# Designed miniproteins, single chains, continued (4): the designs that were tried, part 1

Scores and structures below are computed, not measured.

Each design is a single chain, and the fold is of that chain. pLDDT is the mean over its residues in the fold that is shown.

## One batch from the design tools (miniprotein)

Design m12001
Fold by ESMFold2-Fast:
Structure m12001 (fold): chain A 55 residues (1-55)
Amino acid sequence: SAVDMIMKEGRLSREQAEEVERMVRAGASAREIAERLGISVKKAQGMKQAILAMQ
């Protein structure tokens, strides 16, 4: 799943990866995801793209 991929690639916990998926599904921007998790906007953008591509 997208969650499992993001968890492995981004070194996120399952809870953090699930939060990213929820935020993307809710229409959150890469900036909002980056702010929530304390990661770069570029990394958040990659995660958002991965979730959208796998759904």
Scores: mean pLDDT 76

Design m12002
Fold by ESMFold2-Fast:
Formats: sequence, C-alpha cells, structure tokens
Structure m12002 (fold): chain A 79 residues (1-79)
Amino acid sequence: SSAALSPEELEEEIDAALVRMGLAVAKIAKRNGADEEEVRKYLEELRRRAEELLAKAKTPRVKAELEAALEELERLAEE
C-alpha cells in the first residue's frame, strides 16, 4: 500500500487536516462579508486548537503543517 502511516501518525494528520479545513472555512466566511467579531472569535478558537495540537505533535511533517496553519491564522486575523 502507498499509504504507510502508523495509527498515531494518521491521527495527527487528521487533526492537522481539520485545522486546515477550519482555516479554509474562515477564509470563505471573511470573503463573503461575515461579521468581523464572529470571524475573530473563530480564528482565535482555531489558533488555540492548532497550538494545542502542535504541543502534542510528534511527527515533523505535522509540526510543519500546524506551524504553517498558525502563520496563516495570524495573517488572516491582521487582514
């Protein structure tokens, strides 16, 4: 099989993917004129989640993905 992830690695990849999905939702909402306060609260919740996951992450790839997501979250919050 071309997909050779351990159960632990798979769990970390899924968690990172969920953060990325949340980020995509926030971008769509912001582009469609969603309330600034609601977007801000959502971005803050995503940041908290990403930080928690980064602290627990063992896989270098997942750490890099979560760091990238946090950078995107900061950029979105400043726009």
Scores: mean pLDDT 81

Design m12003
Fold by ESMFold2-Fast:
Structure m12003 (fold): chain A 55 residues (1-55)
Amino acid sequence: MFIIPSKEELEEDIEEGVEEVKLAVEITVYKRLIERKINVEENQKKLEELKEKLK
């Protein structure tokens, strides 16, 4: 017996939210790596790829 929204419904909402947050976190990480001048060329490429995914 569930006392809150079903576990499956909650898992689906979490999965959707997690994917969006994951993308935002990855973008932030690559921005930081570029700022620190770590593999700038590769990290810029990945940042652009992630930004396109967010759109």
Scores: mean pLDDT 72

Design m12004
Fold by ESMFold2-Fast:
Structure m12004 (fold): chain A 70 residues (1-70)
Amino acid sequence: SNEEKLEKLEKEIEELMEKIKKEKDPEEIKKLLEEINSLLDEMYELDPKKAEELKKKVEKEVEEHLKKLE
C-alpha cells in the first residue's frame, strides 16, 4: 500500500538524518543529503504535502547542524 511505502521512506530519511547529525565531513553530509533528496522525490510522487513538510524539516535540521560545525 502507499501508506507502507510512505512509512518505509520516512524511516529511511530519519535514519539518514541521524547519520548526518553524527557526521562532521561536509562532503559526506552532502552525499547523505543527496540520498535524502532522492527519497523525498519518491515520497513526493506518493504524498506531495507530506514530502514538502518533511523537506522543510530536513532543510532546517541540516542548516542547524552545519552552523554548529562552523
Scores: mean pLDDT 85

Design m12006
Fold by ESMFold2-Fast:
Structure m12006 (fold): chain A 85 residues (1-85)
Amino acid sequence: MEEAKEALKRAEEARELAREALRRAKSQEAINLAIAAALQAMGAEFLAELAIRTGNEKLAKEALETAEAALEVAREALELAEREG
């Protein structure tokens, strides 16, 4: 279940970056990316929690992959927000 725990940690990082991006965002594009990252991070959290409850290692891996994707989108959102504001 370490992958599920790592997914929760990555999802939390993604949510923090998405919040910062949203705070700095000056364009609709940056706002949309920040929202997308936050929603993906929430999805990863739900998948990770379900993986822990069921002991499903495949679901834990999917949660981690989703959290990493959310973190990437959050970083893109923050970079765009910094460039435009």
Scores: mean pLDDT 86

Design m12007
Fold by ESMFold2-Fast:
Structure m12007 (fold): chain A 109 residues (1-109)
Amino acid sequence: MKEEIEKLKKEILEAAEAGDMEKVEELLKELAKLLGVDEESAKKIADYLTLALVLSPREQRERILDIVVKLLEEGKVEKAIEFAKRAAIAALLGDWEELERLIEEAEAE
């Protein structure tokens, strides 16, 4: 399972770098399902996290993805959805200070 997660994380980051939103969303749904997330929650995570990853600066993409994966591995599905949503909003607004605060707060837990 860890090897499959790491492979999907790499493919997601490569698709995000390419700006391939459809591929990012599909890979995120696969990752969420692999981590035991239900279909509706997986869809919400994929929808928000696709925006967060594609629109964020390159340096923050891996950190954002790592936070969501950690939350899902810990069974904290609602926290993962809320983090992905807040990160997506910050990225959509170009609010890099808010995005960095969200990342730092999540990494401190």
Scores: mean pLDDT 86

Design m12008
Fold by ESMFold2-Fast:
Structure m12008 (fold): chain A 112 residues (1-112)
Amino acid sequence: MEDIEKVVEWLKKEYGFSDAEIERVRELLERARELGVKSVKITKTPSGKTVITLHVDSTDPEKAEEIARVAIELTRILADKGVVVTISGKLPKEAADRVARANAEAVQARRA
């Protein structure tokens, strides 16, 4: 998908991620697509934070847990450079809460 290529190229250019980190991010985004993520979008918040949004159109409960795990792994890689990962669309509350917690923990770790 063009979306994945645009995301990894932008991350390499803006944040200076290594080729190994870019390859891992690509693998995780490709896995997210296999699990049912429809699109990957990059946005910048008014506070200057970069947000990568994984949009989920169809919720398979088994796949939802794996999508949450992929989003959490992406957050762990990207949070060191101030990039956060969110999920939008139809996701079970428990999986959405886990992603939100991982983002909050990553922000707290950077502040500490």
Scores: mean pLDDT 73

Design m12009
Fold by ESMFold2-Fast:
Structure m12009 (fold): chain A 86 residues (1-86)
Amino acid sequence: SELERTIELQAEVFVAIRYLEQGNVEAALEHIDRALELETDEEIRELLRRAKEYLEQGDVEKAIELLREALDLIQQRIFELKQQQR
């Protein structure tokens, strides 16, 4: 379902942020790549791609900002999808 896929996407982005907070950039990049495979929305994909770009440049703080922005949009989508299942 779209809800289940979006929850999986949320988990991948959340885990990527956690790995970055722990200094594990390699693990975070793997989870960002998984998130990109799950996401088809252009706005969220662009945030994930830019976060990956900043990580490749060593800018962890900027990457976390962009991932948190993506997470907010994903959480809003989950809220909307849950309302549709009523």
Scores: mean pLDDT 86

Design m12010
Fold by ESMFold2-Fast:
Structure m12010 (fold): chain A 69 residues (1-69)
Amino acid sequence: MAEELLKKGRELYLQGKYDEAIKYFEEAVKLSDGPLKAEAYLLLAQVLLDKGRIDEANEYFKKAAYLKG
């Protein structure tokens, strides 16, 4: 389920395994809608910021904001 993917991705993120965390958050985006998908976009944006991929992170922040209205 998308919630399980977000939890596992967050655990990987806390371990500094950014590339693995991104894969889990991308799968969560594909398997979710509405607020949960917005959360997955925010987590993707945060990991991308920590990797220095600022432009990509900004796009995901915009996607999350759009879903929240």
Scores: mean pLDDT 84

Design m12011
Fold by ESMFold2-Fast:
Structure m12011 (fold): chain A 67 residues (1-67)
Amino acid sequence: MKEDEEFLEKLREKARKAAEEGDTFSLAAVLVAAASLLTAAKQRGDEESAKAAEELIREIQAKLDEL
């Protein structure tokens, strides 16, 4: 639980830096990591982590659409 929150925060930070630098490759890598976390959270029935991962995925997709 707490580990998932810490991991999501690290992914958000990486996504922010990648977007600022226009690094599409790093954004795609963070997207894959977030999707993996989403799948794991759904398998565990962890709705809070799943929602957080879905939100991050949406944010990354929006950034990728602008690049």
Scores: mean pLDDT 79

Design m12012
Fold by ESMFold2-Fast:
Structure m12012 (fold): chain A 120 residues (1-120)
Amino acid sequence: SVVLTESGGGTFAEGSSATLSANVSGADFSSLSVMWLREPPGGPGESIAGLGASGTGAGYADSVKGRFTISKDAANSTAYLHMSDLRVEDTAVYTWLAAGVSNGKPVFAAGPGTTVTVTA
């Protein structure tokens, strides 16, 4: 079974920086693509950042381009979302998705969700 552990959530001041992390066990993380979903209170969820299994070719939603950076540390089986210049509208639940093939079997896994609150 694949187990995801997310961390780095909390309450942050507007204009500050924070880093969310997600660790995976039970799968070969180097074979997995990763994506961060953002779901604001009462609003629609959106895919905000994604990174392929190779750790290259990052993609970002326009709402976060230039402020957020997705990265992957295969040696430590951890994905990161570094968030800079935080805005009140970044207040949301952030969920990590991982997808790919591990040990010859398809893998799709979702994290439990991490709450981020940004205050003015």
Scores: mean pLDDT 83

Design m12013
Fold by ESMFold2-Fast:
Structure m12013 (fold): chain A 73 residues (1-73)
Amino acid sequence: MSELERKVLRYLAEKGRATPEEIAKALGVSRSTVERVLDRLEEKGYIRRLPDGTYVLTHKGYELLKKLEEEEK
């Protein structure tokens, strides 16, 4: 998994929900870069887009993030 994908998952876990613009500002990357990462993570089932345009971590996403944090320490 790329470092940017991990940062997006961690940010969503910490904030609960966020828009692509909020994520882009927080991570210092372009909105188009964030939208590409979000698309990939949603396709894999790690995040979900809500009707209000915010993204949230799925149960599968939380499990992945916990595993990544355990494996990288």
Scores: mean pLDDT 82

Design m12014
Fold by ESMFold2-Fast:
Structure m12014 (fold): chain A 60 residues (1-60)
Amino acid sequence: MTVLEATFKDLLSAIGGAIAAIGLDPNAKVKVEGTTVTVETEASEEKVEEIRRYLESLSE
């Protein structure tokens, strides 16, 4: 299990990040607290890297 965390500049960006993570891994456990998105995934390392890169592209 891999845990990814990203902090965004505003709530809309955080929601966008959460939706992107679910889209890439629909079995991931995603939490949004304020502007911080936490993704818990059991996907392969390659899929985890895809999720991480996408979150980084949207996060501050």
Scores: mean pLDDT 78

Design m12015
Fold by ESMFold2-Fast:
Structure m12015 (fold): chain A 69 residues (1-69)
Amino acid sequence: MEERIRRGAEGTARENLRLAHGVTDAQIEADPALRAELERTVKRHEEAFRKAQEVIPASQAAADELAAK
């Protein structure tokens, strides 16, 4: 579970950095400042994904109903 949450958070953080800075994944890995920003963003998203993962089974029906509107 933890690894799955981490992968989701990392993927989202990388995509956000690519869009915000107009850079590639290789450039993010090569730039210490971008890697530091990625790490901070991953931590924030990881916490959000962890909380969402815990409540998904309880709130999925409500979320689906809201999305349908």
Scores: mean pLDDT 69

Design m12016
Fold by ESMFold2-Fast:
Structure m12016 (fold): chain A 73 residues (1-73)
Amino acid sequence: MEKEFDSAAYLLAGATALVMGDYELAVKYFEKAIEIDPTNAVAYELLSEAYEGLGETEKADEWRKKAEQVRAA
């Protein structure tokens, strides 16, 4: 059976945290979304955005590159 929270639910929760400016919480939820569905390029893009919000520009660049790789697959 599917989990109570699937990848899409964590993605939505992370996006909400991003909008509220809670970048640390957004990172946590997007990491969970990727853990459940590692093929979802959108989760990688949003994780990159959350790291930019934290000022972690190097990590943001790394996750953006991963998002493009996942999209190309």
Scores: mean pLDDT 80

Design m12017
Fold by ESMFold2-Fast:
Structure m12017 (fold): chain A 63 residues (1-63)
Amino acid sequence: SLEKGRELGEKAVEYAERGDREKAEEYLREAEREAQRFARSIDPGLEGDVSELRRRVEEALRR
């Protein structure tokens, strides 16, 4: 679901902020997979949201 994708994305950011790169990347990939599934069938704009989420996770991991 779209809500599940957002929840997974929030967890990815939380793990990134804790410095857990492995879990942050796992949750980011799961969020991306959920968003891609819905982007193709419901809302193509979700690809932009996923790109922004990925950027936030990478930025948090770099800090």
Scores: mean pLDDT 72

Design m12018
Fold by ESMFold2-Fast:
Structure m12018 (fold): chain A 97 residues (1-97)
Amino acid sequence: SENEKKALELLQEGLRLFAQGDYDGAIAAFEKAIEVGEGVLKAEALLNLGKVLFEQGKYEEAIKKYEEAIELAEKNGDEGLVEEAKANLEEAKKKLA
């Protein structure tokens, strides 16, 4: 669909901005990808939003995004994304210990 194409483009833009260290730009792009995307694309955007929040030291916010990514990835049968999000969730929890 047009929304899925837009979600993919926003996810790719977010990844580009994150790689460049533009955390504010990456967050905005991933939030828009979450807004228009569904299923695996939305789960991937949630995971990457969590990663940006983690890099900013926002561990509690990152945990919430990883938990949302896990739930959505499980509903869509994406075992690889579930595994990655769970690993990132555990790392974020260790930062709060």
Scores: mean pLDDT 92

Design m12019
Fold by ESMFold2-Fast:
Structure m12019 (fold): chain A 96 residues (1-96)
Amino acid sequence: AEVEENTQRAEQQLATARELADAGERVAREMAKQSVELARRAVEATEEAVRILVEQAMDYASKATPEVLEKVREQIKEVEERLEETRAYVEAAERA
């Protein structure tokens, strides 16, 4: 029960982190058209919120199994890559 619950909690936190990263990308891209400063703040807010969700996912995964923990680590890397792409977009817009 505890392993199953922790696995589900880890997957839920990670799914929310991914949705937030995707929403943050859309917001940052739209805001960059109007204000690069607001886009930068949106990126920073998204990165902080995703970091909290990722930390929670890791905590739950660590209470499940080593296999779940490894899977969660791989998915976290994908989310972090998405955040880096969004930041790079906003930084490129600032330089244009």
Scores: mean pLDDT 87

Design m12020
Fold by ESMFold2-Fast:
Structure m12020 (fold): chain A 58 residues (1-58)
Amino acid sequence: MAEIEARAERLAAGTVEGRAANGITYTAEQRAAILARIRHQLTRVAESGDPLSAAAPP
């Protein structure tokens, strides 16, 4: 669970940072919405099992 939150934060930060590099600024509300959306998707993948991690060898 904690790893999902940490990963969601990294993905959200990357999204915000990439947009900021192009002159787009997000509000705290928009950043929170991005984080919540990513967290929700990662939680769904974790609950279902990650089929890509299981099916694709490294």
Scores: mean pLDDT 68

Design m12022
Fold by ESMFold2-Fast:
Structure m12022 (fold): chain A 62 residues (1-62)
Amino acid sequence: LPSQAEITEALRAKGLSRANAERAARLLVERNLQITSEELAKETGLSRANASAAVEAARELM
């Protein structure tokens, strides 16, 4: 599985701020990438579009 640092940088490449990328990456790692974009949006406060992009970017690193 990708590291939290790798996921954070992938999310930043998708346009997320450092703080939002770090928060989303931590939750994605904690859930072993087994989280929906809807759950990620709810837990982090990201928009559904940003949450969807975050889940997709993290899965691309697998």
Scores: mean pLDDT 80

Design m12023
Fold by ESMFold2-Fast:
Structure m12023 (fold): chain A 72 residues (1-72)
Amino acid sequence: RREKLREAVRKANETLGLGLTDEQIERIVEAGEAAPDFDAIPAAVYQELLRLGVSREDAERATVLIAKHLAE
């Protein structure tokens, strides 16, 4: 669960060249883990990406990639 989410975030970071640090990745993972249910994880991840200064466009792309990886 947490490991799969961390892998999804790292894969999105690498694919889109977001330049996120390991600490920023962990903050995103923690935001996703704090979501009340699995369906709420994409919204939580998206909001944390925006809070970290990722552009709306890149945050949307990253959230889609993360959601796809979690569904695998």
Scores: mean pLDDT 81

Design m12024
Fold by ESMFold2-Fast:
Structure m12024 (fold): chain A 85 residues (1-85)
Amino acid sequence: DLLEQLKKQLGQIDLLIEELKKALKEGDKKKAEELIKKLEKFKEDLEKLLNSEYAKELPEEARELIKKEIERIEKVIEEAKKALE
């Protein structure tokens, strides 16, 4: 079940975003940097999936969900990096 696997991956991303927000609030720069790297890896994996031959076999709804999630991760990383400056 591809959609269920995607939902589980999205749930992991949500938890990482919450942890990142907490680390930034607590001033834990090292933890925030580690969480940013994990989010960058999830973004990379989603981009690779979307650009793969396999993505052509996914329902349009699933492709749009992946695109939206990539954009969300990108925005969160950008905002976090600005907070760490």
Scores: mean pLDDT 83

Design m12025
Fold by ESMFold2-Fast:
Structure m12025 (fold): chain A 70 residues (1-70)
Amino acid sequence: KEELEKKIEELEEKLAKDPRDVDALRQLGALYFELGKYEEARHYLQKALALEPDDRALQAQLAAVDEILA
């Protein structure tokens, strides 16, 4: 959908300015998951989790992606 693609572009621009923006990384992971782009979702969720290793929501989302890709 055009709306999701626009959000992804905005978040990617935000990450270009601040590569450690956990909220942007988390949102990109979630949006790519919704689009069925599990490899891209995994990439962004892994980066977010590296910055916030105790985040239960990120752990659960990454585990779900890993199970789909297994």
Scores: mean pLDDT 82

Design m12026
Fold by ESMFold2-Fast:
Structure m12026 (fold): chain A 57 residues (1-57)
Amino acid sequence: KIVITDEDIERLAKGLGLSVEEVKELLNDKEKFIQYLIDKLNMTKEQAEKYYELYEV
C-alpha cells in the first residue's frame, strides 16, 4: 500500500507554507490539494493534476 509518508508531508508543508496538519487535511480531499497547488505554487490546473497523477501510478 503506497501512501504519502510523514516526510513527504513535511516537505509539502514547507513548500506550500502550511502546517503539517493543514497539509494532511488537504490530502484527504484531492480537489482541495490540486486547488492549493494552483493558488500557492501558481501551477496550472493541468500541471497540478498531472503532478498528482504521478503519485497514483
Scores: mean pLDDT 70

Design m12027
Fold by ESMFold2-Fast:
Structure m12027 (fold): chain A 77 residues (1-77)
Amino acid sequence: ALPELTPRERAILAALGEAGRLTQRELAERLGLSQSTVSRHVRRLEARGLVRREDGYWSLAALSPEEAAALRAAALA
């Protein structure tokens, strides 16, 4: 099973799943959160291997199609 996620972590994963990739600022704007709040949550998700950062953009981690589907389902629960 995927790690237990907070509602904010689920919202971040859902936004990244919908958009493909977003900057920290774009995540904050879309979710109505401060950039510092987003920064804390994405760092925790990165430490768990659920998201990655490339060129200032956050995206869902490099997952198999099955893992990506499971992560998306968990994010929307």
Scores: mean pLDDT 74

Design m12028
Fold by ESMFold2-Fast:
Structure m12028 (fold): chain A 90 residues (1-90)
Amino acid sequence: MKKLTGVTATLTSDYEVTVGAAHPAGPIKEAEVELSNGAKGRGEAIATVGNTGTFRVKLDKPAKPGDKVKVRAIAENGEEYEGEGTVVPA
């Protein structure tokens, strides 16, 4: 599995993170996230510019700044990319 670069996760509400990630594979269609506290969510790309995708992900549990994030992004061709980051405040 290829790795994402430049993974960012911004807490837009207690139950929502905005994830940014760079990848070499062209457009990303969706991303899945899992936080260190067990919160999980999936979101579709809301913006894709070149190698960078942006995803708004609704979580099943509240998140806090400093939580660790695992991100799995799925490209339109079905290739998968993984990366890790830390939740930061908006």
Scores: mean pLDDT 74

Design m12030
Fold by ESMFold2-Fast:
Structure m12030 (fold): chain A 67 residues (1-67)
Amino acid sequence: MTLEEYLYERLLEHGLVPEDADREKVREAIRKVAEELGLDPEAEISSLPKEKVNEALRSFGLPDAPD
């Protein structure tokens, strides 16, 4: 699972994606956050430092990753 896929699923799970969300706009927001943190949004999530993934989650008001 890529970082982009993981963040998108977490946003959906927490009801943070608007009803008529433009998918490209949501993807751009995710990629922007990843870029600011120096993360590749297409990288496998298990290959990324947990703290950096948690920083990305916190930027959207999401809780830290469970594992």
Scores: mean pLDDT 77

Design m12031
Fold by ESMFold2-Fast:
Structure m12031 (fold): chain A 63 residues (1-63)
Amino acid sequence: MRVDDAFVAAVKAGDAAALEALRAQAEAAARGIGEVLGLDEAATERLAEMLYDVERDVILRMR
């Protein structure tokens, strides 16, 4: 499945489930990066919020 195309469209439409999935992906990515870099819990939480905000902004600005 083209998750990127369908998922991007759902995020642009403000679909709550798609936004929750985007947040979950950002949190998972932040945990992975935090483990590799040895970040504390507060830094990992902040990274998750930053990744969510950046990814959402990029998607909303996509064609």
Scores: mean pLDDT 76

Design m12032
Fold by ESMFold2-Fast:
Structure m12032 (fold): chain A 81 residues (1-81)
Amino acid sequence: MTSLQNALNAAKQALRALDEGDLDTAITLAEGAARAAKDVPEAKEHLEKAVEALRAGDEEKAREHLKEAIKVLEEEIKKLE
């Protein structure tokens, strides 16, 4: 699995954890996704902002940033096909 595919999988799992109310898991997965997305600055920035929002209890802002990171990662992975 590529680093970008790992980042995408972690970001999607973070969004699911957030929707299920598991904030601790969402934070851990979003932090992991940010590390895996190191080579895609736009996705990394959204994932870091999602972590900040999750830690602040701003679930709506966190969801927005997770969705944007997922979109960026999917677009970058598609370029590698």
Scores: mean pLDDT 85

Design m12033
Fold by ESMFold2-Fast:
Structure m12033 (fold): chain A 70 residues (1-70)
Amino acid sequence: EEAERYAERLKGIGGLVAATDPNGALAKKYIDLAEQARSLPVEEAKRILDEVEKEVGLSTKVPARSAPAA
C-alpha cells in the first residue's frame, strides 16, 4: 500500500529523531503523523512525508539544535 510505504518512512524518521530528542516529543509527533498517513490518501501522506523530511533536514547536517539535554 502506498500510504503504508509513506507511513513506514515517517516512522523511520521518528526513530532517527528519537536518538536526538530525549524527551520524545518530536519522535511522538512523527510517529503520530505516520499513523495518520496510513489512513490518509496517498497524496496527503506524501505531502506530510515531504514536509517532515524538509523540517528534519535529514541531509548531512541537522539544523536543529543538537545540544543533548537530559
Scores: mean pLDDT 67

Design m12034
Fold by ESMFold2-Fast:
Structure m12034 (fold): chain A 64 residues (1-64)
Amino acid sequence: AGKRVTVEVVGDRDIVGTNGRVLKKGDVVEAVLLARLPDGELVVRFLEDGGLAILAPEDVRLTL
């Protein structure tokens, strides 16, 4: 379950997935949006490798 989204990293902070994958500013990846947390953070699963990450909303741009 979850909505397919394109994640663009716009922040200067590296994003580290549960599988150790690192995303850097300018990276664009496809993911499934699993949840929105009460503080505005987003829980995603990356489609390429199935890794999970928690994203700060200021560090990413989501496209549907």
Scores: mean pLDDT 82

Design m12035
Fold by ESMFold2-Fast:
Structure m12035 (fold): chain A 57 residues (1-57)
Amino acid sequence: SSLIDEISKLIKEIKENGPNKEIEEKIERLMYELTGERVDGSDLEKVERVLVRYATS
């Protein structure tokens, strides 16, 4: 799967099950691989805002 798909699945998991440090750290790693930007994995609004730049709405 693409990095965008993987990150989107992890975001959904946090939204459904609540905060999880391991998932947040994985989001951070994958976001950096995708964008070269460091993003706090606990800041889902910022993660989603950055991710949308790499996806068509």
Scores: mean pLDDT 80

Design m12036
Fold by ESMFold2-Fast:
Structure m12036 (fold): chain A 59 residues (1-59)
Amino acid sequence: DEVEPLIEALSDPDPAVRFEAARRLGLIGDPRAREALERATSDPDFRVRIAAREALEAI
């Protein structure tokens, strides 16, 4: 369970890293990620926004 490092990865400068972090947090479904994922729904990269919204549905 890598929740804390994945929450930090949502702030990574690389959108591919942020996308993978959001996707993995959705698979884990841990509510500790909720606030970070809510912020990620406003990410400049549209795929990150979609992944964050899907992850929030799993929490």
Scores: mean pLDDT 86

Design m12037
Fold by ESMFold2-Fast:
Structure m12037 (fold): chain A 68 residues (1-68)
Amino acid sequence: SAAEKELAEQRLEHAKGLAEQIAKSLGAEKIEIKEVGENKVEVIAKVGNKTYKITLDIETGEYTIEEI
């Protein structure tokens, strides 16, 4: 239904905002946000000479940070 689609979109936007806040808290100079399936948001964050991949689970709110 349209309501289910709207709720899914709101959930994704909230997750993207949270992931962006996490990247900014690391001092990220450049941020790229990607949707990786329905339940995950991935952020690539550049901090100085390092690049980090942040993966956030939309359902649990848990996230991982990996240097790549």
Scores: mean pLDDT 77

